# Designed miniproteins, single chains, continued (5): the designs that were tried, part 60

Each design is a single chain, and the fold is of that chain. pLDDT is the mean over its residues in the fold that is shown.

## One batch from the design tools (miniprotein)

Design m18061
Fold by ESMFold2-Fast:
Structure m18061 (fold): chain A 82 residues (1-82)
Amino acid sequence: SMLEELKRLYREILERDPNATPEDLERALALADYLAEVASEEALRLFAEALRAYLEGDFEKAQELEERAIALAKPGLEAAAA
């Protein structure tokens, strides 16, 4: 599932970060669970692509994909926040 892909990518990012704490991982996994409930499949796919770009060191592409994912997720995020 896209949720499991997001969780896998977050684990890989944090495993490579020597400053990452267990609390950072817990927050990232909680964010993935939240996004899976409120965001569309297309938005989740773009979040996964952004995390993959980040792992590849393409920070410009990661930021662009994240911004696009947020724009697509925004209606669901606003509904969940209301």
Scores: mean pLDDT 79

Design m18062
Fold by ESMFold2-Fast:
Structure m18062 (fold): chain A 69 residues (1-69)
Amino acid sequence: SMATLEAARAALDAGVAAERAGDAVSRQNGLHELGELLKDLSEAEKRELLARAEAQGDPVLVAFLRSQL
């Protein structure tokens, strides 16, 4: 759903921001939420999240999202 995709974008953005800030707890929380939300997303929506992670330059998240496709 659109609501699930928006929540996934927010979790991805929070995870990226936490990594840049060195906040391991917020990083883990954001990635955990993103991982749960990915289960309810279509392949097209997962590819949109991959493009977002690539644009933000988070190589660990990019590798993770590629592994989920």
Scores: mean pLDDT 85

Design m18063
Fold by ESMFold2-Fast:
Structure m18063 (fold): chain A 63 residues (1-63)
Amino acid sequence: MKALIATNTVVKTGADGKTVVTTTTMVLPDSQEGKDKARQATRDQGQQQGGGSVLSLKTVDLP
Protein backbone atom coordinates (compact mmCIF):
# COMPACT_ATOMS: atom_id res chain seq x y z
CA MET A 1 0.00 0.00 0.00
CA LYS A 2 1.14 3.56 -0.63
CA ALA A 3 0.70 6.24 2.03
CA LEU A 4 1.27 9.99 2.00
CA ILE A 5 3.10 11.31 5.07
CA ALA A 6 2.24 14.97 5.63
CA THR A 7 4.36 16.84 8.19
CA ASN A 8 3.39 20.40 9.13
CA THR A 9 5.72 22.53 11.25
CA VAL A 10 4.50 25.76 12.87
CA VAL A 11 6.95 28.15 14.54
CA LYS A 12 5.64 30.82 16.92
CA THR A 13 7.65 33.30 19.01
CA GLY A 14 5.98 34.79 22.08
CA ALA A 15 6.27 38.31 23.48
CA ASP A 16 8.74 37.01 26.11
CA GLY A 17 11.10 35.80 23.36
CA LYS A 18 10.35 32.10 23.81
CA THR A 19 9.95 30.07 20.61
CA VAL A 20 7.46 27.20 20.38
CA VAL A 21 7.74 24.69 17.53
CA THR A 22 4.73 22.45 16.86
CA THR A 23 5.02 19.51 14.46
CA THR A 24 1.92 17.63 13.27
CA THR A 25 2.19 14.42 11.25
CA MET A 26 -0.72 13.01 9.24
CA VAL A 27 -0.95 9.73 7.35
CA LEU A 28 -3.22 10.04 4.29
CA PRO A 29 -3.92 8.06 1.09
CA ASP A 30 -1.36 8.69 -1.66
CA SER A 31 -3.81 10.55 -3.91
CA GLN A 32 -4.65 14.06 -5.08
CA GLU A 33 -7.44 14.11 -2.47
CA GLY A 34 -4.93 13.23 0.26
CA LYS A 35 -2.64 16.05 -0.86
CA ASP A 36 -5.55 18.51 -0.94
CA LYS A 37 -6.57 17.53 2.60
CA ALA A 38 -2.98 18.00 3.83
CA ARG A 39 -2.79 21.48 2.27
CA GLN A 40 -6.14 22.51 3.78
CA ALA A 41 -5.15 21.24 7.25
CA THR A 42 -1.85 23.17 6.98
CA ARG A 43 -3.71 26.39 6.13
CA ASP A 44 -6.13 25.91 9.03
CA GLN A 45 -3.33 25.14 11.52
CA GLY A 46 -1.24 28.12 10.39
CA GLN A 47 -4.15 30.55 10.71
CA GLN A 48 -5.24 29.16 14.11
CA GLN A 49 -1.75 29.35 15.64
CA GLY A 50 -0.78 32.71 14.11
CA GLY A 51 2.65 31.45 13.06
CA GLY A 52 4.44 30.56 9.86
CA SER A 53 3.83 27.00 8.69
CA VAL A 54 5.86 24.66 6.45
CA LEU A 55 4.30 21.57 4.86
CA SER A 56 6.43 18.57 3.81
CA LEU A 57 4.86 15.73 1.81
CA LYS A 58 6.48 12.31 1.30
CA THR A 59 5.12 9.15 -0.28
CA VAL A 60 6.05 5.85 1.39
CA ASP A 61 5.34 2.30 0.26
CA LEU A 62 3.97 0.25 3.15
CA PRO A 63 4.31 -3.57 3.06
Scores: mean pLDDT 71

Design m18064
Fold by ESMFold2-Fast:
Structure m18064 (fold): chain A 60 residues (1-60)
Amino acid sequence: SHHEKELQAARQYTVASIQAAGDVFNAKYIDKWSDDEVERLQQQKLSQLQALRTQLDAQV
């Protein structure tokens, strides 16, 4: 399904991001995370980025 494909993409993106940051420990354990955990991490990351942009605009 579309949802399954999205979760797979989110998992791959998260693993790549953690590895690029040199966080080998978290990358090794990502395969044990539930689909909900992977999706929640992606949503949290997007929400934090959006909040930061909004806060920067407010500070001008």
Scores: mean pLDDT 63

Design m18065
Fold by ESMFold2-Fast:
Structure m18065 (fold): chain A 94 residues (1-94)
Amino acid sequence: MKELEEATSKYFTGREIREIGLEVAKELGVDEETALRGARIGVLKAVGEYEGLKDVEEEVEKLRKEAIEAGVPEEDLEKAFEKAYELTKKRIEE
């Protein structure tokens, strides 16, 4: 958990993650909270895979479950997650 957050902070500021989430919200027409939650998950997955962390899949699933339990629509969360994941991979591949 903390290692994944620290690794992500090395590549993206909180402002940059928020900017990705807000852009995803606009493009997909989903609410900002759903888009921000999905974007965080997507960014964390992309960074965790890039850094070779072992617990990435477990942390991603845990965060998805917590968002759904908080009332976030699963379909919208998945769309936001996928979009943010793709954007993040393109950025760190540089």
Scores: mean pLDDT 81

Design m18066
Fold by ESMFold2-Fast:
Structure m18066 (fold): chain A 95 residues (1-95)
Amino acid sequence: SDEEKARELLEKDKEALEKAEEQYAKIEATDDAEKLLEMAKEIAKEAVNSDINLPGVSLYTAVALRAIGAAIDLELAERIATLGKDEVLARIDAK
């Protein structure tokens, strides 16, 4: 049923948003700069590899990276969808 597929997609979108909010809360609770950078890289990689294209998830990732002053290029985080996954992941790993 098309209605069942739409409902499943909405539930996946909600789960992705809730996960992003949980990850953001963990970043805010962490004062260790090295741990913050590790968490930022992991979140950025998950966002690039995600099959769910939610603006909310990308926004939380960008805000988290900005809040911790990570060495990761925020332009790459904000422009994930335009640069292509392979290039963005390679640049994140290089930082």
Scores: mean pLDDT 56

Design m18067
Fold by ESMFold2-Fast:
Structure m18067 (fold): chain A 75 residues (1-75)
Amino acid sequence: MSLGDVVRALRERAGLTQQAAADLLGLSVSYYSRLEQGKPRRAPSKETLEKLAVLAELAGEDDLAALFRQQAAEL
């Protein structure tokens, strides 16, 4: 699965709309929508990856949250 597929699954598990998820992550809806499509306008920043870890925790996916934090630390 692409990163976009994972992000979409986490959002659906957390019961969020794309707008609500974008607001939670501090992203524009346009950037967030492209992220779910696997085609973000810019590569995810360290801050974006850290916020994706928070979304993963809300979805109950602690291992995936740890992975996002590790990727953020490498940036």
Scores: mean pLDDT 78

Design m18068
Fold by ESMFold2-Fast:
Structure m18068 (fold): chain A 88 residues (1-88)
Amino acid sequence: MRPSAEELERAEEIARRAYEESFRRAKEILLEAGVPEEEAEREARGIAAFARLYAWALALDGRGEEAVERAVELAEERARKIAEKLKK
């Protein structure tokens, strides 16, 4: 099954929102955990990129309404795990 142009555009918009929100939340969690700003931003970008792909996949699977929220939850969980590993 090939997604329509409209479905692809909607999925891209959802993915963009998931990236922006996940980046913000992941960076906040890492900074609160004492990770240096440059490292926190780098890690948050990686987390947000993963969350973006997850949200895009959910949107194409017809789960667009929950995609951003679920992607942000995943990003927050990953940020917490990374913060714990960096607290050596």
Scores: mean pLDDT 83

Design m18069
Fold by ESMFold2-Fast:
Structure m18069 (fold): chain A 79 residues (1-79)
Amino acid sequence: SLGSLGFRAADPVASAKRLAERAGWRILSQSTSGDLTMIRTDRGVIVADTKSGRVVVTTEDPEAVEEAGRALGLEVTPL
């Protein structure tokens, strides 16, 4: 089922990209509007906010995000 997870990082865009790469997801596009960067992948959408340091991941595969986050030392929690 579709799930949303979040975490905080000092470099939210770089952390979002590392998370996608560790999960084995392909980055299809990246766009930035103000402080928000949207990263579209083949398995989900990641939104990184450089002002707050918040990252939100929306995916049909939340378990893959939790495992990738654990491997990267990110405190990923369901939203």
Scores: mean pLDDT 88

Design m18070
Fold by ESMFold2-Fast:
Structure m18070 (fold): chain A 85 residues (1-85)
Amino acid sequence: PKERILDLIKAAMEAMRRHLLERLKAGQITTPEELLERFDQGYKALKNVADRLADRYLTPEEKAELMKEIDKLYEQARQELLDAF
């Protein structure tokens, strides 16, 4: 339940991070602001999916834990993208 949703979100974030870094290397993303904006847009979509799944399958307490872990993954990935620029 919670762990499966977290694994799904983690895998999606990693795929998105790698895709954005490839575009940066190819010169298709030219500023840190553009890089972060694209990542933030994708994260919002993933957070909406996680929210819907948590509301359906988890208790309010489990949802709070899941969202806290997802926010930590987001901040970590965002910093990694900034460090790569």
Scores: mean pLDDT 82

Design m18071
Fold by ESMFold2-Fast:
Parts: structure tokens; sequence; C-alpha cells
Structure m18071 (fold): chain A 62 residues (1-62)
């Protein structure tokens, strides 16, 4: 499903952006990207049935 692939790509981009922002000390940007990644992980779970738990746990640590 092309939608599921697009959601996965968007999720990866926001996870990477959150990590980069945190490494640069930009906490506000890191929080915004983590929030978007959490939303995308939930959408991916809803559309594909893939458990978002591991992704959400990872986002809480970065």
Amino acid sequence: DERVLALGEALRAHVEAARTAKENGDIDSAEKHRAQARALAGELERESGVDAGPTLAYLDEI
C-alpha cells in the first residue's frame, strides 16, 4: 500500500529530524518532530496493523 509506505517514510524523516534537533540543543524543534512522529506512528498502526509500541518507546528516549 503506497499510503503505508509514505507514512513510514514521513515517520523516519521526523524521527531523524528530532534526533538532529536534540543533538543541536534545539529542544523545541525536537519536541515538535517527536510529536509529529508519534502521530504518524499511530496512523501507520491504524492503516497497517503494525504495532507502534516499539517506535513510541524509542521516541520517548530521544
Scores: mean pLDDT 83

Design m18072
Fold by ESMFold2-Fast:
Structure m18072 (fold): chain A 82 residues (1-82)
Amino acid sequence: DEELKKRFEELLKQTEELGKSGSNQAEAIYMLTKEFEKASPEELRRLREELDALVAELGRVSPLLQRTGTLAVEAAKLLVER
């Protein structure tokens, strides 16, 4: 679905900019979301769970980083189902 792909690309851009801010956590989210496009279904499930755990950790630090991670997890779930 073209709209889902566009949403995912917007998330990747947002996470990339957060990664450039010098945050190791934001960079980790960016790297994980970037792997979603190349991952097998089994790898996508693992990466999604890993990203979900990272988002929970970031919730203690920054609402913006948590929001970005949550959107990435939702996009990954849609890709796994499709």
Scores: mean pLDDT 61

Design m18073
Fold by ESMFold2-Fast:
Structure m18073 (fold): chain A 63 residues (1-63)
Amino acid sequence: SPELEVLRRRYEELQDNLDTLKKRIEKAKKEGVPKEKIDYLQSQYDVVQAELERVRAEIAALE
C-alpha cells in the first residue's frame, strides 16, 4: 500500500539518522567534547530511537 511504502521509507531515514548520531557521539567522545554536549547528542539519539519504534509499530499494524 502507498501508506506502507511511505512508512518504510521513513523507517529507513530514521535508521540513517541514528547511525549518523551514533558516529557524531563517538567522534565527540574521541575529541573530548564536554559531557553536556555529549548528553545533548544522546538525548537527540533517544528521541529518534523512540520515533523509529513508533514507525516500526505502525508498519507492523499495517502488515
Scores: mean pLDDT 88

Design m18074
Fold by ESMFold2-Fast:
Structure m18074 (fold): chain A 90 residues (1-90)
Amino acid sequence: MELQKEIEDLMLEIMEKTLGLSREEIENLTEEQEKKLEEALKEMFEELKKELDKKVEELKKLLEEGKITEEEAQKELAELLLELLKKYKE
């Protein structure tokens, strides 16, 4: 199981619900459709960014102390993103 795939699947479900587009249409977005999606999800992305930025600061401190690897930091960020996306699906 790959966390990136779970994140992608949840993102697609949120986009599908928000825009009323099929998963296939979301995977084949034109530049214009991508801009519309970005505008529609702007608030969600701003909240996600705030939570991720806080986690990045925490992980950066641990990386500087040599307590975690860059790979471990990426996994923790992916898990947080997955958890946050699950909340937006509800």
Scores: mean pLDDT 73

Design m18075
Fold by ESMFold2-Fast:
Structure m18075 (fold): chain A 100 residues (1-100)
Amino acid sequence: MEKIEELIEKAAELAKNMKTEEDLEKALELLEEALELLLEKMREEGAPEEVEEEVRVLARGLKLKLKIAYLKQQGKEVPPELLAELEELERRLAEAIRRQ
């Protein structure tokens, strides 16, 4: 867990000031590595498949938020498609939590 938390903290720190596309790529890579470690630990502990799917949906939302944050920091317009995709992912997560 400590390694996963460290990766998330590093990604969050990069997300505060992403000056280049490489900074965005690094933040995304850190999130992906944290996700892989989390999923591996969950599988080892016998977590059900639906919980793994919820974690994957959450990770997709976080990656979209990073991309949106990067565009805003660059002073660029956020494509409506990215905002719509994030809203849909958040809706799916809310429905999954509600039906638990």
Scores: mean pLDDT 78

Design m18076
Fold by ESMFold2-Fast:
Structure m18076 (fold): chain A 82 residues (1-82)
Amino acid sequence: MEEELREAIRRVLEAARRHYPDLLEEIERALEAGDEEAALRYLGILVTELIQDGIVVEEAELVREGLREDPELTLRLLREAL
């Protein structure tokens, strides 16, 4: 569970660096500012766009599920990956 979400976050961030660098920058800025709500919101936007564009869809869906079921764990793993 946690390891699958951790790997999914890594894959989503790798895809974001290529396809959505501006959204990744917003996530990084929100985390640096301590704005956890904004970081989770931008991550939600990112995974929705990845799914719509057919990019790392399975991993993006896992991260979206993590955002809904355990946002605190998802945020912790996001910080660890950055």
Scores: mean pLDDT 87

Design m18077
Fold by ESMFold2-Fast:
Structure m18077 (fold): chain A 95 residues (1-95)
Amino acid sequence: SLSPLQQYQLQLYQQMADALSDYLKQNPDAIPEVKKILDKLKQTIDNLKAGKLTDDQLLDSEKEITDLIVDALKTSPQPGILGDIINNAYWKVVR
């Protein structure tokens, strides 16, 4: 069984990964930074489901994902759309 923190992050990352996967299917020419976020999210989800991450390792992964999101927002020609995708995923899990 997952800790409450691990359950929360799994739900959040799954919502983000689903939304970004759909975005990339509709926007095949999206910047490679968006795919890097999706790849890291999928890796973190798989490791969480496999019970391979401690809470400390999960926090390290959260920092890496946040840094990738910040880089993508800085380089994206459509930062508002990317920002909305991330923000909407967060609100689906918090509410």
Scores: mean pLDDT 81

Design m18078
Fold by ESMFold2-Fast:
Structure m18078 (fold): chain A 79 residues (1-79)
Amino acid sequence: MIDELIEQLKSNDEEVVQKALEELGKLVLEGNEEAIRKLVELLKDPSLSRDIKVMILVILSESGNEEAVKEALEILAES
């Protein structure tokens, strides 16, 4: 589940973080609209760490989803 992957991004275990990043990146690359939408919405969450938000931007950028990247940058610029 996407929520479990997001929780794993907060782990102190580098292997857990790496696995979550790979799985999220794969879902976004495959065009999973729910994953993309949820990741963009997550950027608006004030409880989420800055480091995780940067990782989300990298995933969206590498996936080539221009619309999601633009929205993410706008959210972060308003913060």
Scores: mean pLDDT 76

Design m18079
Fold by ESMFold2-Fast:
Structure m18079 (fold): chain A 73 residues (1-73)
Amino acid sequence: MRYRVTVEADSEEAARRALEALFNTPGVRYTRARVDGTRIEADVEAPSPEAAQRALERIKAVPGVKDVRLEEL
């Protein structure tokens, strides 16, 4: 399944850590990632909605992440 993940962070370091958390989520593969300072948009492939939700929760756990959105493509 394909999803778009949008992240807003309070710093570029927090944005980078959020992208790392997404990349290191088991079973989730990102196909595109765009970083604009403290904002990230990533298109990801996940085997299930539960895998996508695990990525979302991992990103939310990153200190300095202010907002995370998940949209099914």
Scores: mean pLDDT 81

Design m18080
Fold by ESMFold2-Fast:
Structure m18080 (fold): chain A 87 residues (1-87)
Amino acid sequence: KLKEAFNKIYNQLSAEQQAILDELLSKPDPQKAIAEYFDSSVSTIYEILKLAGLDPTKESLGLVLAIALKYNLRLGEVGVAPMFALM
């Protein structure tokens, strides 16, 4: 069901945003790649996932990344009230 939410948001992204997302998720360590892209930390990503009630899977990471790219949010702004409103 997370995959359906991800696909819905992914289809709303620009071609450039989709390319960024695909590249980051294809890295050997997607959490680290995403953290570096947003000038953040792996610990911050873990806390975002925890606050959103999501397990640290590629699907959960993809959803968080897609929302951050769509709304041009700082990574720390995802996983709280905005995520609850979108789920």
Scores: mean pLDDT 69

Design m18081
Fold by ESMFold2-Fast:
Structure m18081 (fold): chain A 64 residues (1-64)
Amino acid sequence: AKEKAEKYAEEIEKKNPEAAKGIREGIKEKGAKGAALAAEGALKALETGDNDLANEGAAKMAEV
């Protein structure tokens, strides 16, 4: 689960490095805390309207 989330963070980083940083920090933390940070990163990406991939990646990370 964490390894997949890290891959998604890399894809997101190509389009929005700031959102990817938030998600990566979430992965660094343990479990549930990471999910909250990932959700915040996804919301920020959605507000810019520039990252469809960020939206999809965040949704999949919520499964963890």
Scores: mean pLDDT 59

Design m18082
Fold by ESMFold2-Fast:
Structure m18082 (fold): chain A 100 residues (1-100)
Amino acid sequence: MKSLEELAKELIELVSKMSKEEQKEFLLELAKRLKEAAKETGDKILERLAESVEELAEDESISGEDAIYRLYLFILTQPEELKEILHKILLEVLEELKAK
């Protein structure tokens, strides 16, 4: 399977080809999945991360590529257990984007 770095790179490349509207929809869908994971795990960091991704989706000054890169850098600083959860979510989101 893809490493977290390879996954982030592919997501950035795909998002860079999207319209501004498609980038917003992508980030909102990602935030929704993070909220679902937060409910399943009870993890407050995942809950806060979902809120941050929603804020990035609404921020017209930030590109989708910048949002994904910031998310990637944040993930690198997290405990391994949380990295594995986030890796799975990003992989599922990438696979859904490729199916469209």
Scores: mean pLDDT 81

Design m18083
Fold by ESMFold2-Fast:
Structure m18083 (fold): chain A 74 residues (1-74)
Amino acid sequence: MITVDIVKEAAKKVGVKLTDEQRQEFVSFYRQQVYGDMGVPWSDEKDQELIDHLVKLGVSKEDAEKLYKKVLEL
């Protein structure tokens, strides 16, 4: 499960600056995607929605993709 601490560590490792609010909003959105889709398999479209959500929070597309890939590695 993706947690605020995982997002914080990923952001540090890729050099992306996030506020506490941005990290919490992203994790909240992630949890909505996981728990909202009763038994639906995770898909590339859901990965893109999470990246797009980071962009809406003020992260550049390049940094959002880099950050999300690092989050998945942790």
Scores: mean pLDDT 76

Design m18084
Fold by ESMFold2-Fast:
Structure m18084 (fold): chain A 89 residues (1-89)
Amino acid sequence: TEEAEKYIEQAEEYLRKAEEALEKGDIETAEKYLKQAEEYIRKAERAVQKLVAAGKHEEAEELQKRVDELTARLEKLRSEIQKQKIAKE
């Protein structure tokens, strides 16, 4: 659905902003954008589940792959943020 695609696009945008903030050493801003990306990934996942329930299996599978890739990117970024927070203690 358009809804799932919009949530995926929002998640991509917030992940990009979080990565940019982290590159600049702005851990607080990176964490804020990471939380926004996480929320949009959850919304996208729910929208994909609705597509499965509606019998749109091929569309759901394609969008789920994109959600999985965003989730992996989110987890990598979360790890890097935590690593930098520990290094600054």
Scores: mean pLDDT 85

Design m18085
Fold by ESMFold2-Fast:
Structure m18085 (fold): chain A 77 residues (1-77)
Amino acid sequence: VVEEAAEAARREDFDRLREIMEKITRTQSPEKVGEAALAALRAAREYARENGLDEDELVARVNRAIREGVYRGVKKS
């Protein structure tokens, strides 16, 4: 769960990350949602640094996927 979010971030699999965050938001506590989001962001920073990627760009994309997933999870008309 938290590990799956981190792994999706490392793979730049933003569709998977959105799905994970949506599911966690619907089924888990707000604390768990925060843990998963933080793990994904930290994994993105570490991955970018280790691979010489643009850390700011990757973190921004991961953050966008997290926010989209969470918004889908809480969204009600």
Scores: mean pLDDT 81

Design m18086
Fold by ESMFold2-Fast:
Structure m18086 (fold): chain A 100 residues (1-100)
Amino acid sequence: ISKVTLTVTVKLKPDGNPDLLGETLGLIAKSLFKKYGKVLSIEVEVKPGEEEGVYIFTLTIVAEGVTKEQAEEVAKELRERLLEHPEVESVEIEVEVEEI
């Protein structure tokens, strides 16, 4: 069993909704991780970053059968999808995987 932590730093335009983006991120991440393994839990936390318009989303996924390489592929797909949103200016994703 692996604990995957995705730290997603997003800069939103002034009309962007961080709470709605957090919900969307959770749904997308769950869908993507299900392709690789069994998702046991997913949690999403959002907090403001140090700069105006910057938000930090922490996604914690507990899953069976997911490797670090697969988690990094999910992060890449999440980044690409987020950058397609007109209210998103920039996206950075950090991936951490721990066996639990």
Scores: mean pLDDT 83

Design m18087
Fold by ESMFold2-Fast:
Structure m18087 (fold): chain A 85 residues (1-85)
Amino acid sequence: LTEEQQKDIILSFIRMMSAIAKHSEKNSKAAEGFRRAYEQVRDSSLEKLKEVLEELLKLMQKYDEAVEAGDEKAAQKEIEEILKF
């Protein structure tokens, strides 16, 4: 993948997550966390881009699992971790 394609994928991911967070009133703060993560990724080397994307995907997977299970506490914990990015 080119640098441009990698950035497009990350941006699309952040847009999707931002839309999900905005749709859920309880998860509005997640949108800000994703925007901050994008800024860190944008200003970093390609190696850092890979690391940040990998961590974000891991946190989002845990968030999705918590939402699917109806575990509000687990979902909020994962949002807090995303916001620390």
Scores: mean pLDDT 65

Design m18088
Fold by ESMFold2-Fast:
Structure m18088 (fold): chain A 55 residues (1-55)
Amino acid sequence: SDEEVLKAIEELEREEVLRYILGEAPPLSRDEFLERVAKRVGVSPEYVRKLIESL
């Protein structure tokens, strides 16, 4: 669902912020970010991208 995608985005964003603070590099590319969110929820990366663009 859209709510599950948004929660997965928020969680992955927090993980990326923590990696940045800890000096772990590099950050995920846009495509890698979309793929990881999609994989967590069981949807396509294209679905995640379109949902973000609709916000």
Scores: mean pLDDT 78

Design m18089
Fold by ESMFold2-Fast:
Structure m18089 (fold): chain A 103 residues (1-103)
Amino acid sequence: SIEELEKKAEELLKETREKMKGKSGEEAIEIAEGALNELALLAYEEVERTAGREAGLRVLAFAHEEIHKMREEALKNKYSVEEVLKRTEELIKKFLEKVRELL
């Protein structure tokens, strides 16, 4: 359900914040990518089960594109941990909005 997906997203964000403590910006990017890719897969599975494979693949493609853009921007601009975390929070919100759009 979307409610369960939102709960998992909140738990992933909390875990991600904790993992980023005392890390470099580059380490924070790797942590963020891991969490966002995990959420992308969970979103794909939820949407695929509810709205079919085509809708699920659309969520997955959207998520991968957004994650790639974040990584490129963060590396190019030497993001701080705080900037990576802020962008991660924004992407989680965008992923959930995309899921709601396709359901």
Scores: mean pLDDT 88

Design m18090
Fold by ESMFold2-Fast:
Structure m18090 (fold): chain A 90 residues (1-90)
Amino acid sequence: MKYRVHLYRETGPGQFEFVGSLDVSAEEAEEIIARLGEKDALLAGILSKFGKVVAAGWIRVGDLPPALRELALSAGLRLEDRLGVGVVEI
């Protein structure tokens, strides 16, 4: 089974800008979920249009797996920045 990971940055209170997404394996998805902080119900709600939301939360760019970290850095984010991360079953 495949999962898609969606990255968002918060541009204002309750306002989210899409950064990018990558398809990942089930094993990679489990690793990402384990690194996510507390569940964000608002972010999960935003992601529900893309499929079954497995997890949604906030983590630092530096705590992302290499491929997602490079995607965030390429979008102009820094290692200390926090991102919204959603894991969606596709």
Scores: mean pLDDT 80

Design m18091
Fold by ESMFold2-Fast:
Structure m18091 (fold): chain A 90 residues (1-90)
Amino acid sequence: SSAKEEAERALEATKRDSDALLAAVRARLAAGQLTPEFKAQVRRGLERLRGEVEKLEKKYGSNPEAQEVLEELKRHVEDLEREVEALLAA
């Protein structure tokens, strides 16, 4: 279904963006460049990702096929937030 396909595309994009974000945060941590400004920018980015997931839930939350993919997407965003916050706290 188009709903499942859109949710799957969002999940794939999130996985790709997560890898890039984690690499960027790790590079900044290694260089001693985790500024308050950079940390705030990263946290705003995570808030935007969470908002996009919420919009997909509102659009496709009643579609059973999309529900499974959206739940995986939510778990990925939560895992990303946890890993990023751990790095920002180091």
Scores: mean pLDDT 84

Design m18092
Fold by ESMFold2-Fast:
Structure m18092 (fold): chain A 90 residues (1-90)
Amino acid sequence: SAEEVLKRLEEELERLSELMRQIGDALRAGDVASAQALIDEMQGVLARLRELIREGRRAGVPEEVLKEYERALEVAEAQLAAIRDYLATM
C-alpha cells in the first residue's frame, strides 16, 4: 500500500541521516575502516530507497512526494561519491 511504502521510505531516510552522522564521526576520529563499513551500509540504504520509490509509484504515492525523495537520494549519492573519493586517497 502507499501508506506502507511511505512508512518504509521515512524509516530508510532516517537511517540514511544516522549513517551520515556516524560516517562524519568516524572520519573526525581518523577511523577509515569504520567509515568504509558505514559507507557500504549507506549504499545498501540508497539501493533500498530507489526500490521503495519505484514501489511507491506503483502504489499511487503522489509524484511530488516521490520527487522529493528522489532529490534527497541524488544529494546523498553525490555526498557518498565525494566521501569515497576522499577515502581512496588515504
Scores: mean pLDDT 87

Design m18093
Fold by ESMFold2-Fast:
Structure m18093 (fold): chain A 95 residues (1-95)
Amino acid sequence: SFEELVERLRERIRRLIRVLEEAPEEVMKALGLSSEEVEKLKELLEGLLGKLEEFEENPSPENEEQLRRVEADLEELIARLKENSPVVAELLAEE
């Protein structure tokens, strides 16, 4: 459902932000990013959390399609992080 999609994205984004805060140097190595680029990525993810609230208040097929594209992009980013850093893979592991 749309509500389940929003909740999954919110949890994934929050977890990714936590990894960026706890292990920024490992993220830099895994993605080949500078510290400034990691900070920008964090800002983008925090912005997405705000947009999720707007989408949750205004459910539509167009907003669902946009969120599914965001989900795919986040899955690709997480996969790259896990592949390139065992430390980040452990931090992203589900309980």
Scores: mean pLDDT 83

Design m18094
Fold by ESMFold2-Fast:
Structure m18094 (fold): chain A 90 residues (1-90)
Amino acid sequence: SADIDAIISQFQDDTGNFTDRIVQLTRQNNNPQLGQQVVDQLSQGYNSFLDSVNDMRNQGVDDSTLQQQMQSQYNNFNSQSSQLVQQVQQ
């Protein structure tokens, strides 16, 4: 559905934005290895999210329930990613 596609697109965009910010901050702090580790963690989080969506669809979860669970996972991802940005900024 359009709503589900919108959540996926927003999750992808936010993952890219957090990746760019973390790479910039860790390079400025002369710690590119930390940047790569956090970028890998963000990529794993996004891939796990997509796998979860696929698993729920394979189980026959309705779009309304799927959308609610995706929105919850997206909100948790954004909260955790914002904390990671704060951590690498210090």
Scores: mean pLDDT 82

Design m18095
Fold by ESMFold2-Fast:
Order: C-alpha cells, then sequence, then structure tokens
Structure m18095 (fold): chain A 84 residues (1-84)
C-alpha cells in the first residue's frame, strides 16, 4: 500500500471515529440524523478521494475506490448502531 493509500485509510477511519464520538457526545439518536451523518461522510470521502487522485496521478484509482467504498460500508454499520 502506498503512502497516499495509507493516508486515505487512516483519515477515513479517523473521521468515522470522530463522527461516532461526536454523535454520542451530542445525543444524536434519530435515524434521520444518522442518515445525514452518512451523507456528510460520503461527501467527505468523495472530496478526499478526488484530492488524492489529483495530487498523485500515478496512484491506483481502483484501490482508492475500494478503500473509499469499504470505509463507507464501515461507517454505515457503525452509525446505524447510534440510532438504537
Amino acid sequence: MSKAEKFLKKELDRLIDEMERYAKEKGITTEEQVKEMLELFRDNVESLKKLLLSLFPGIDEQKVNELAEEAIKRAEERFKEIAK
């Protein structure tokens, strides 16, 4: 895994942890609020993905897309538990 791929994975995992922590601290418990959090996360993922692809044209775009989709799936699973 390249440094850029490692950075992407770490930043996305960090963002999931921070968003989950923030939601718990603020008492966010509704499914509607969780859905909004997931949409914000998806937007941040796309922005970071595009930034990395523009800064590192030689990066494996397929691998970047895989890491992004895996992070979105992890966020969906973790954030759904907040609404319970």
Scores: mean pLDDT 81

